Designed miniproteins, single chains. Designs and how they scored, part 107

Each design is a single chain, and the fold is of that chain. pLDDT is the mean over its residues in the fold that is shown.

## One batch from the design tools (miniprotein)

Design m3738
Fold by ESMFold2-Fast:
Structure m3738 (fold): chain A 68 residues (1-68)
Amino acid sequence: MIEVKVEVLPDGTIKITIKIGDEEYVFYAKSKEEAIRMLKLALDYYRQRGDEERAKAFELAIKEVEKL
């Protein structure tokens, strides 16, 4: 099970929460562009390692951030 939550905090900081089974990852970015850049680096890393589940989670996170 993969769940992604994207929140814009009162100061404009973007909080991204990614849940993969029992694991939870939290990222903070100062802008939409920074968030997408960080998530793409993680996506590329997991794709190179053949970690399809984590790669899918980060791809979903990028799509949610792009909706902002």
Scores: mean pLDDT 85

Design m3739
Fold by ESMFold2-Fast:
Structure m3739 (fold): chain A 94 residues (1-94)
Amino acid sequence: SKKKAYLIPGALPQDKIKEIVKELLDEGHKVAILAHPSAAEDYQKIGEELGVPVIVASVHEIPLEELEPYDAIIADVAYEEALEQAGYEVIPIL
């Protein structure tokens, strides 16, 4: 079974991101947020509020070992190709 990466389009409102994270936590998933440095502050606020870690990395330097404990990753759509190549099941959020 593959770990899942939920891809957020850049225009998705913060409240919708929080809703998705809460749903995954309620379902018993171990959740982490993978954020680009340019969005790190906004995602760190969400992570602090919901008790999920925020891992800040460029698309070229994804710390796969830091993501290993988590079965559900929330990430920007820009990480799609890299996460798919790393063996994640990629799920776009519409």
Scores: mean pLDDT 83

Design m3740
Fold by ESMFold2-Fast:
Structure m3740 (fold): chain A 74 residues (1-74)
Amino acid sequence: SMEEKLAETKKKVEELIEEKAKEYNWSEEEVRGALEFAYILAESMITEWGHSEETVLEIVEAAIEKEHKHKLES
């Protein structure tokens, strides 16, 4: 179901954010912001537009990596 797909996607974005937070030594505020962003994106993309879990994860990861690179280069 759509609800099951959303729940699974939210679990995977939480796991992704936990790994990135540990890898990049994120603050509690950075983790909170990333989770809020990922949940809003997952909910809209899965429930409103019918996108795949893979697409949501790719967009979230790309956004995290781009911001991390920007911080290192600044």
Scores: mean pLDDT 82

Design m3741
Fold by ESMFold2-Fast:
Structure m3741 (fold): chain A 100 residues (1-100)
Amino acid sequence: SPLEEMLALLRELRERIEAARTVDEIEAALDEFRARLAAVMARMDPAQRALAEMLLGSIETFAAIARWMYEQGKISEEEYKEIVLTAVDETIETLEELIA
């Protein structure tokens, strides 16, 4: 299903972020995830798309806040990574529970 494809993309995103050493590498992983997810979302029904948009919106919001804090010198690159990983992990858990 398209939601199972989204879950696979989220798991791949998690592994890429875990391997990333810099904020720029994390941003690149997020950019590729967005592009690949857009193709999956094009094949979703309206309810699946609304869920996917909500879940993506959550990750985007936390990533944007973390990016802003990093640019202001309020958090380290390692703390930025932890915030984004936590958002992705919570999204994976939520989607796994909804598909189960």
Scores: mean pLDDT 91

Design m3742
Fold by ESMFold2-Fast:
Structure m3742 (fold): chain A 60 residues (1-60)
Amino acid sequence: MKIPLGKVLLEHLQEHLPVDEKSVIVYDEKTKLATLVDSKGNELVTVEATLEQVLNMASL
């Protein structure tokens, strides 16, 4: 599942990671892993989270 970044989350992540407006979160419901992927398809960071946690963060 691909989840777009909200404006506030994008601005916050840009302080620490080379992300842009086309970057997305890829969530795997089977493994419960959320991976931040840049516009070029590079995997920047992977964390274990619930879908609800990821959606709440992305809605910021």
Scores: mean pLDDT 80

Design m3743
Fold by ESMFold2-Fast:
Formats: sequence, structure tokens, C-alpha cells
Structure m3743 (fold): chain A 68 residues (1-68)
Amino acid sequence: SAEVREIALEMLQLMAEGGDPAEARALADKVVELSGLPGEYITRLAVEAVLGGDPEALAEEVAARAEA
């Protein structure tokens, strides 16, 4: 879903840039709600973004798994 990808990207960009953790958590909760993916999986991707992962690539991975 394009909506899942867009929200995931916004969350992952916030995490990568050291943005507001409360906003990032709200976006992560919305990704879980819309995608049905486990919260633990989304949390792992958020940590990967903080460690220098590419937010665009990580958002694409979320969108792909939501369709599987």
C-alpha cells in the first residue's frame, strides 16, 4: 500500500535524523495498524534506521512485507 510506505518512510526518516521519539512512535503504531505487521518487526527497522540504514529502502521492505 502506498499509504503504508509513506507513513513508514516518514517514521524511518524521523528516527534516522534523531527527531521526536513520541512522533516516531505514533507513526510506528499507525504502520502496525494499517499493515498488520508485528510491532517488534517495525521496532527493529526503526533501530536499523538509527544505525544508518536507508529509510527509503526500509520503507519499501515494509510495503513489500505488508503484501506477502
Scores: mean pLDDT 83

Design m3744
Fold by ESMFold2-Fast:
Structure m3744 (fold): chain A 91 residues (1-91)
Amino acid sequence: MVRGAEVAEGLRRQAEELERLARLLEEIDPETAEKLRRAAEALREAARALAEREELEIEEAEELARRILEPVLADVEEAAAAVQALAEELA
């Protein structure tokens, strides 16, 4: 069993990471950067909702996180590929 506050902290950390990636991509791919910012906002909203729950089963918390992250993972993978291509060009 996991407290909602603990799950919320995990989601906030993910949101911070997405914002950092968005900042790196804002000059290279502003559309992907915007998608990452929207995803970070969605994660923060989810963290806020989950913080109101005192206890969640681990499996339920994982399913909620997965559902929220599933559309974001595709955008993150596209962004990661763009960053990798840039890194190879600069190497």
Scores: mean pLDDT 68

Design m3745
Fold by ESMFold2-Fast:
Structure m3745 (fold): chain A 104 residues (1-104)
Amino acid sequence: SAQDRQLLVRILQEMVATLQELLEENSPRMPILAEATLGVGLIALSVLRKARGYRSPEMEEIERLLNEASAQLREAFENKDMERAKEVVRELIARLQERIAALQ
């Protein structure tokens, strides 16, 4: 429904805003906090799917993007590669913004 699509857009917008703020803070904890942000997003998408029965190819693609980025952030953190972590977050923000545009 249009309302479920609007809720999905809001979840994505809130994730993007948080990820942008994390990039600006220049904290050594950024990779862990970014991964936590993705985890919260995945929980919100799971609730939307289970509580409202909302499923779409776009939602499935977003879940895949979040899982991929989470794995890349974990690897970057283990390698102490802050520049790689920042690249992963920047690319994820851009891809989520494209998905938001496609949903509107």
Scores: mean pLDDT 86

Design m3746
Fold by ESMFold2-Fast:
Structure m3746 (fold): chain A 101 residues (1-101)
Amino acid sequence: MLEVKATAPASITKGGTGTVTVTVSGDGEVLGVSALLVRGEGIAGDAVGNGDGAVVAAGGTATVTVDASAAEAGTYTTVAAALRADGTGAAGAGTTTTVLA
């Protein structure tokens, strides 16, 4: 099974971008990773910033640039997802990020 961990900047200026580091653990090649800024609790909130990253080998790390230009000032949860070639995937909630006014 894949495990996905995301580390986001503590803050992003409103209208700017942030770089999220996504670490994927588990067996096999990951076709891609994505990261989102989500308002609300966990992965069930509204996605307001997103980006996608490169193919990652097992135990690998990708960086994903998330565009916060549509985000309001406030606190967001960073969520990351990864997909394997066999169609299996995983998502994980990461660190919180504050979008500054």
Scores: mean pLDDT 68

Design m3747
Fold by ESMFold2-Fast:
Structure m3747 (fold): chain A 56 residues (1-56)
Amino acid sequence: AELSDKILEILRERGRATARELAEATGASVGNVNTALKWMEKAGVVRREGRYYVLA
């Protein structure tokens, strides 16, 4: 499954998550999660609030 889709599902369920929490929940590395989050933030689908990411 697409990593970005898993991240969106987790953020819908939890309201917010850190990159580490997303890595643990998806089974991906923190590096891969950070790369996905960077592109998702550029696409306007997530935003960062301190250590947390939320749905935009």
Scores: mean pLDDT 84

Design m3748
Fold by ESMFold2-Fast:
Structure m3748 (fold): chain A 79 residues (1-79)
Amino acid sequence: MYKPPKLLKEILEKVGWKEEELSLSDIVTLVLTWASLNNLINEEGIIDLSGTKLGELLGVDELHISELPEYVKKALEKK
């Protein structure tokens, strides 16, 4: 279980984050739900995070959906 950065929790509370600690798969699911609700995922599975707080947190403006778990993991493990 991960205790997420306050910024990540603030973003994901809008899509139902209620617990203080979540698994990596739960966090990835919430990020995908948030991106889908904001129409940020294209037909090729690319997520456009440019100009978003989540993009700033993950350190990328754009990534493929298959890369999302690794970027989320890196953000959670960064001190």
Scores: mean pLDDT 73

Design m3749
Fold by ESMFold2-Fast:
Structure m3749 (fold): chain A 65 residues (1-65)
Amino acid sequence: SERARHVGISAVQGLLSRGKITPEQAQEIIDYLEQGKFDEALEMVRKLASEEDVEAIERGLELSS
């Protein structure tokens, strides 16, 4: 859904703003989210961010679907 994509992109922008990921990594995750590839986006976030950040994104996607 458009809302799930928006929530995911906002979470990724939050990670970038906190310096937890690079702009290039943020763009790659956003590209997955824009394509509806939520599993691929989450796998990339799991490699780069904390379990808490992953769970927050997963819940955002579930509640926005």
Scores: mean pLDDT 75

Design m3750
Fold by ESMFold2-Fast:
Structure m3750 (fold): chain A 74 residues (1-74)
Amino acid sequence: SDEKKELIEEQLALMEKYAEEYAEVNPEVAKILREAAEKARELYEQGKYDEALEVLSRGLTEATKELEKIQAEE
């Protein structure tokens, strides 16, 4: 659906911004976000919108877990 395309585009833009913001502070988190965005773009180009959304969701979850681990260490 066109609404799913809009959501994916919005999530991709947001994930790119997060990756830029975390690049200096937490490069590991930035890498997770960037890789998730790249995979989601590939799926999006193939019309696999639900899979793209899953990849984006998992990327954000993994990034959050890495942030929590770093915070617990410090």
Scores: mean pLDDT 81

Design m3751
Fold by ESMFold2-Fast:
Structure m3751 (fold): chain A 100 residues (1-100)
Amino acid sequence: MELEEEIRRLEEEIRRLPTPSEELERRKREALERLERLKREAEKEIEELEKKTKEELEKYKDDERKRAIIETALKLRIIGIQIDVLLEARRALAELRELA
């Protein structure tokens, strides 16, 4: 799943929306600022999860099954974080299109 690419495409669509009023321009700017903040928060959350997962994996160095489960759980959690950003981007684009 190319979630990061889809998020980037949605952000570009938001940036390309015409804003014929000061209110729409303000809402577009606020939407892009919120999306950028959520992307930064997601990146930090992923980095923290990867760090904690590395520490947890060191506890199970001789348990390949447990390590595989932990690594799979990390991958699924990262996907979940990326989906949250994707949904916000879709919501913002839909709202701005309705107001235009």
Scores: mean pLDDT 83

Design m3752
Fold by ESMFold2-Fast:
Structure m3752 (fold): chain A 82 residues (1-82)
Amino acid sequence: AQETIEAEAARLRAAGAPEAAVERLRELFMKVVDAASAGDLASALEHLAEAARLAQGLPPEARPTALESVGRVYELMNEVAA
């Protein structure tokens, strides 16, 4: 999970996302995984929704990469919640 989230942060930086946004998305992705691992799917989905809102607000050059990262974290959430 940590390795996956760090890989997403690296992709976001490469796509030109502001560092503050990268760190906030990284924090939210960690919260999604932590909540899902604890069986709290409702909290995991709330953190994921906040990450999606942040991704939608990014500049056009970074937005597609950020939305793809949110999608990958959604898949990871479902995997760890089982």
Scores: mean pLDDT 84

Design m3753
Fold by ESMFold2-Fast:
Structure m3753 (fold): chain A 98 residues (1-98)
Amino acid sequence: SMMEEILAEARRLLAEARRLLEEAEELLEKVKRGEISEKEAIIRAIALLLRAIGLLFDIELLEKKHPELSEETRALLEEARALAERTKEIAREVLELA
């Protein structure tokens, strides 16, 4: 059904947000340990920032197309948004440390 497809998409977006945050936290740890070059850190941070922005756009687009989302779907999208915003914050921190 359409509602099951929307819920599946919300779960996909949340899973992607979790992966992005994990990658951002791993990058920040490598930068703090001096295990990555400044150039590589900048390139990876910019890539994470763009991916997080794209994910936030996908979340907004899903909400705009489907104003009558279930509470479960809204909760998943809210969590995904929070994780994507945290990814952006960490990516910016990496850029400031580089």
Scores: mean pLDDT 91

Design m3754
Fold by ESMFold2-Fast:
Structure m3754 (fold): chain A 75 residues (1-75)
Amino acid sequence: SVQQDWISVVDRVIDIAQRDGSDQSTIDLLRQSRSYIQQGNMKQGYQLYYQAYQQFSTDQQTRVRSIRTQASDQR
C-alpha cells in the first residue's frame, strides 16, 4: 500500500539521518511523520516529512531523494 511504502521510506530516511548525525529535532520530526502516516493521516505525515527534509544539507537531500525515487519507481 502507499501508506506502507511511505513508512518504509521514512524508516530508511531516519536511519540515514541518525548515521549522518542529524539534529535530534530533525529525527523527532521524521518519527512524528512516521506515526501520522501509520495512523493514516497522510497530510500531516507529509508536512512533517517535508519540514525535516528542509533541515537536511544539500548532500543529505540528494540521498533522501534517491530513496524516494527507488520507492516510487512505477513505470
Scores: mean pLDDT 77

Design m3755
Fold by ESMFold2-Fast:
Structure m3755 (fold): chain A 88 residues (1-88)
Amino acid sequence: LLAELEALAEEAEAAADDPERLEAVLERATALARAWLEREAPELLPEVEAQAEKMAALMVEQGMDPEEARRLAYRAAVLAALGRLLAA
């Protein structure tokens, strides 16, 4: 997992000036993080979903498109949960 995340971080940095490529890399990182959480910490998934919904609702209140808000909030919640586990 760590080596895979490091490779994705390098790809994200390389794609920083290409929004389409950056989005594809972040989507792969989110999918990898979600799959890891399902295997190693499935008990955190309900918390991740709840946090994503709360964050998306706040973003929509601030004028963001609902689909975009849900996508960004879910990604942030999944990656934050993974980061907390890797820091422990």
Scores: mean pLDDT 77

Design m3756
Fold by ESMFold2-Fast:
Structure m3756 (fold): chain A 80 residues (1-80)
Amino acid sequence: MEKLKKALEAQRAAGADTIIISSNEPKPVNEVYKIVPASESVDDIVDYAKENNLIATGLPTEEAKRLLENLKKVKEKAEK
């Protein structure tokens, strides 16, 4: 999980203002569980993800919106 913390800190330094917490299952589509501002504690996010077997990704708001729309479209295509 230290690798996740370093990745989130690097993403925040690169301009990520939104963090998406999603399933880490090896499937084509990940389920989004929580969206938090990047101003939240990285340690709290990492601990939550670790305890719930989830992954967290920091993105600029525009890219986060595109990711969420893509996930929504794939869920709609999954027959119900």
Scores: mean pLDDT 67

Design m3757
Fold by ESMFold2-Fast:
Structure m3757 (fold): chain A 91 residues (1-91)
Amino acid sequence: DSSKKKEAEKLILQAEALVFSAERLLELADEHAAAGDDATAAALRQRALELAEEAIKLANQAIKVSTDPKLIKQAQEILKRAQELLARARA
């Protein structure tokens, strides 16, 4: 169904954008922590945590609604990246 395929593609794009944003926030958090700004680093890590959690939800939804093996594989790869970011943000 082209409608379900478009839904899965949209969810994948949204999840990927959240993963990229979370990666950048964690890089900024590391920079602030290195400078001794622990409060800003903690706030950036918390925001990255929230984005990673949302990316996990969207990636799981894309896997659930998709019957396309290529889209399922893309969503699974994004899910793995989001889970790794979640672990980093919690550290």
Scores: mean pLDDT 90

Design m3758
Fold by ESMFold2-Fast:
Order: structure tokens, then C-alpha cells, then sequence
Structure m3758 (fold): chain A 75 residues (1-75)
């Protein structure tokens, strides 16, 4: 099962988001894979997080969103 989360962040935060997403995938057995794609649009980056989920669909998606929010808030 595949879940996609779309985020707009400053370009500077893309690396933090990628690291947090990778950490989340490694920590969470319900996440079979995570893919982070970033496209630069002006002063921002459009980040697409794609999660391949086993049976923990909602929990894994919520944790990925939380990780992205933490990276965005960390300055």
C-alpha cells in the first residue's frame, strides 16, 4: 500500500526532511520503504514523501507527517 504526503518547505529544510524520513523508515517495521523527492520552486522546495506501507497504514503516515513537521520547525 502506498501513501503520499506533499509538503512545501524552505530549500534549507529539505536535507532535514530527508534525514528524518529515512530515520523513520529504519525505525518503523510497518514502513517497507520511503522515497523523498524534492523539487525546487523559487525560494521553496516541494517535497513529496512516498511511503510503501505493510499493515500500519495510518500510524506510519502520521509518523512521517510528524517527522516532516519536526524538521520544518527546527531552525
Amino acid sequence: MRATVLLEVPKEKVEELRREAERLAAEHPGVESVRVEAEEVGDKALVTLTLELSDEELAAAAEAQGAANRARLAA
Scores: mean pLDDT 70

Design m3759
Fold by ESMFold2-Fast:
Structure m3759 (fold): chain A 89 residues (1-89)
Amino acid sequence: RARELMRQAGLPEELIERLLEKARELAERTLGASREEQQQALVKMSREAGDYLRSQGLSDEQVHTGVSAMAQEAANLVRRARGEPLLPP
């Protein structure tokens, strides 16, 4: 789902894979963290990813779609691993 949204927004496959890998890494390292720590990590990752995508010449729409999809994927990976309800689309 996240991958398809990024692809539809016109993100290059290399950037899509990088964002999804960052989402997986964040999810894995924050599995044992508090909810507050997870949220802070998501905010930091979103800011860093946004800056990176802008540096690659992506439009504001592409940056917004990429960052949002990546953050939601990371949050849902943690929620799924913990047996929590997934965030709405």
Scores: mean pLDDT 81

Design m3760
Fold by ESMFold2-Fast:
Structure m3760 (fold): chain A 55 residues (1-55)
Amino acid sequence: SREEAIEVMKEAIRQALASGHSREDALTMGRVAARLYGQDFSDEELEAIYEEVKA
């Protein structure tokens, strides 16, 4: 589901940032994780999710 995709994106972003990856790499890893669940997100949605994870 889209909700499952959002949760795996958040986790992928958290892991990327914890591993020292840049914001751009973390966003790319999040998008790839979402696509494994058959979901795609706009750049605006990805940025909103990133800011939510960072908060």
Scores: mean pLDDT 82

Design m3761
Fold by ESMFold2-Fast:
Structure m3761 (fold): chain A 82 residues (1-82)
Amino acid sequence: KGKEAGEILKKAGEELIKTGNRKSVGAGEHLIALAEEKGEVMDPLEAGKGAIESGKRLESEGDKEGGKILIKAGKELVKLGE
């Protein structure tokens, strides 16, 4: 499960960086670093809830593409943690 959580975060981080939006790029870099440092010991349920919250915030700040990427990744993490 930790390996799969790390893969979800890395993929989401790469997609966020590709958007080219400054806030999404920063969030994507943070997700990749988090996956590399703590992927195997991460609680996917808590990580997923945090990603959904961060995605909703990005959407409210006008980054709808980055927000959707984070919400999708967060939902995958929540499902993995159940």
Scores: mean pLDDT 79

Design m3762
Fold by ESMFold2-Fast:
Structure m3762 (fold): chain A 78 residues (1-78)
Amino acid sequence: MTEELLEALRPHLSPEQMEKVREGIERAKKAQNLKEVVKIIEDTRKELTALGASPSQVELAVTAIALAAGQTIRKRNE
C-alpha cells in the first residue's frame, strides 16, 4: 500500500519532494494516535511548500500520507 501510493505520486513530485512524502509516511506509520498523524501532515505540508511545491502538489502528497496512515491503522487492528 505505501509503495503503491509513492509510485502514484512519482510523476507529480520532484525527487526531493518525494523523499519528504516518504519520511512523512514512515513517521505516520509510527504515530500512536490521530493527533500525531495530523501534526506529521502539517509538518510535511510546510516542508513541501519550502521546497517549492505547488498547492496541488502539497494536497496530493498529504492525501497520500493520510491514506497510508489509515491503511497502517487498519492492519494493526487485524
Scores: mean pLDDT 75

Design m3763
Fold by ESMFold2-Fast:
Structure m3763 (fold): chain A 87 residues (1-87)
Amino acid sequence: NVAKLKEEIGKALREAVILAINEKDLEKAKEIISKVLSSLNLSDEEKKIVEILEKLYNAKTQEEIHKLLEELAKEFEKIVKKIEEEA
């Protein structure tokens, strides 16, 4: 079910963002993303999302965080489109 998969990926991304920004737990953020995306054979997309999470972890301003969240949203849209095209 594509809709259910989309929901699970979105949930994982939200949890990873909270872990990276609020909890400052980058390792757990990476683990959550790897668990979801590795099971889907989305290794390239996983690498890009992890890169954005590392930048979010090191972000010092609200402007930087906002820009990185926009990049993350674009990567999520690419993943969703890829899943929908394969369904």
Scores: mean pLDDT 82

Design m3764
Fold by ESMFold2-Fast:
Structure m3764 (fold): chain A 82 residues (1-82)
Amino acid sequence: EEKLREARELLRKAAEIVDNSDAPEEVKQEILDLIVEGLRALNEGDVEKAIEYFEKARQLAEEAGLTEVADYLKKAIDLLRE
């Protein structure tokens, strides 16, 4: 539960940074949608599916130059994988 709580906090931080970034709105929305879908999968207990969504969000963040967002997503994914 504690690792899950920490992962959720990291995901929330990633989403905040995306929302406050100067990235194009389309890119921001795509990353945020993937984070939301991953969180839904996580709430349903589907950790593997959640990781897939967060990994896609991380890749898009890297492509967009949002390094801090990608770092937070990676830390969350690592916690979920143990």
Scores: mean pLDDT 86

Design m3765
Fold by ESMFold2-Fast:
Structure m3765 (fold): chain A 85 residues (1-85)
Amino acid sequence: MREEIEKLIEELEKLIKELEELLKNRDLPASLRQQAEELIRQAKRTIKGAREVLDSDEVTLKVALHEMKELIEEIKKLIEEMKKV
């Protein structure tokens, strides 16, 4: 579980960089830009929280794992939408 969370932190960090690159290099509609900026903020908060709970109990780790998986799916969907522009 702890190693799975560490792997998801790496994936979220990669997705944040991909979102930041799309924001820099593409003329995106304001709505997509605002969504990307909000997800970047959420992902950064989630990564910080996950790092702080790595030494916590299994229940806390399971909650963090679930939240990170849901956020990863949301970010991947937005990236696909941004790439269509």
Scores: mean pLDDT 83

Design m3766
Fold by ESMFold2-Fast:
Structure m3766 (fold): chain A 88 residues (1-88)
Amino acid sequence: MEPETLTEVAEEIAKKDPLLKKAYEELSKLVSREQASAIILGSLSIKNNEVPSVEELEKDLAKSFPQMSKSQIRKVAEIEKKLLTELK
């Protein structure tokens, strides 16, 4: 279920942090604004964990967003890994 407020909350968070804003802009070129918002919020929830490999992120993204193409998943995983590394 997709609450409309989730995208707006993620956009407000991104506006306060230049790193999150840049990642959100890159993600929104590849995926929907709702998917980009979910990915940003998901990355923030695991920011204190070890940075996963691109392959691990691809597997998690495929579970969360089975409608994404393999090409989209890989590009999104690379952006997410970069964001998680920069948040350390």
Scores: mean pLDDT 78

Design m3767
Fold by ESMFold2-Fast:
Structure m3767 (fold): chain A 65 residues (1-65)
Amino acid sequence: SADERLAALGEEVRRLDKEGGGRLTPEQVRALGDRYGLSEEQKAALVSLGGDPTRAGTFAAIQVS
């Protein structure tokens, strides 16, 4: 479901954040965009949020709500 997909996105962002020392690379953002069907605005938000899963989850929840 969309909710499960957004939860998976949040977990992936959290994992990459830990691996990248608190920042997502452009390649990681592209891979997430391809995997989860993210818009350009959503990809920009991931870069701006620095891979924070709480903020990414809040952003995703707002869009689903």
Scores: mean pLDDT 61

Design m3768
Fold by ESMFold2-Fast:
Structure m3768 (fold): chain A 89 residues (1-89)
Amino acid sequence: DEEEKRILELLEEAFEELEPEVEELRASDEPAEEKTKRLLRKLAELLSKKTGNPEIVELIERIIRAIEEKAPDEEVEKLGKELLEALKK
């Protein structure tokens, strides 16, 4: 419960820091997939810095590759769970 709350607070802080980038991308005419990948890479950098865990960058890059390869939702979900476990550490 307390760990989940800390993870949610961490994600909320990261998303708040990304708000200016979201607005910039909203004004861009890039495809949605490219915008999503750019946001995910920024999120990886922020979360890695906030947690001190470099594994987060690798996990998010794996999620980006899964999206690019149109992997099954199950594979993306599994990577998401691995990311949450890395954030708990």
Scores: mean pLDDT 76

Design m3769
Fold by ESMFold2-Fast:
Structure m3769 (fold): chain A 64 residues (1-64)
Amino acid sequence: MEITDEQIRKTAEYFGVSEEDLRRALESGSAEGLSDRTRVAYYFSTGKPIPAELAALARELLLR
């Protein structure tokens, strides 16, 4: 994993999601079955483009 544990913690706090859920998603390479907020945090942490269906939620989280 290129991302550090410290960055995972800060990202989870920033998006208001579980650090444990985000870490597990990063380890498995998938955020399937997790909340939409955790999925947004996962895509941000991996540098992958956020799916269009989640883009509005990501924008809301970044603006708030």
Scores: mean pLDDT 75

Design m3770
Fold by ESMFold2-Fast:
Structure m3770 (fold): chain A 58 residues (1-58)
Amino acid sequence: SADDVNTLKLQIEDSTKDVTLSTEGIDIAKSNVKEKAKELGLSDAEVDDLLDTLEKNS
C-alpha cells in the first residue's frame, strides 16, 4: 500500500541520510529494497522511487 511505501522510503532515508555507502553496500541495499517491495506487492514505479531514494542518499 501507499503507507507501506512511505514507511519503507522514510526508513531508507533515515538509515542512509548521513551515511556514504560503498558501491557493494548500495547493491546489497537495492537487492533488499527490491525483495521487500516485492513482498509488499509494490508496482515497478514504486520500486523505482524507493531505489532513487536510496541512490540519492548514497
Scores: mean pLDDT 68

Design m3771
Fold by ESMFold2-Fast:
Structure m3771 (fold): chain A 84 residues (1-84)
Amino acid sequence: DKNEIIIKKMFEKVYEKTLELQIDEEKHKEIWETVYNQTKFKYTPEEITQEVYDETLKLQIDDKKHKEIMKKTEEIVKETLKEL
């Protein structure tokens, strides 16, 4: 339904914008798919951001890149909600 479409659109934007940070593409796809599967049950923006943070941390990405992913995710979530 509408909420599922919104969440999917948000994750697609997160995927695209975080890919620009030049993270390994395979690991980036793993993060996107994992977070999507964990949050498709209508989590809040805060919970979605936290899940992205936790899943990214498991991949042992550089602290600087991890912080950039978290910041970009938060910005995209806020922008997506503002447009909807």
Scores: mean pLDDT 61

Design m3772
Fold by ESMFold2-Fast:
Structure m3772 (fold): chain A 82 residues (1-82)
Amino acid sequence: TAELEALGRRGAEALAKQPALRAELEALEDEYADRAEGASPEELAELARELGREVAARARAAGLEDLAAAAEAVARLLAEKA
């Protein structure tokens, strides 16, 4: 958790310099939150994996490797608990 928090914090600091990407990721999270409404635990695990991949891909394209790594790690942990 501390390692993921550190990666997320470094990613957030880098993301603060790219407001367009931050807005894109916020819109993506809103879209997945809507899709999560009424979803089963199994469906939530699939949505978490998909969201993690999308966030990681966008972060990596922007050169934010720490954010991409954190997103992938969180998605894996959520999938493991489903």
Scores: mean pLDDT 74

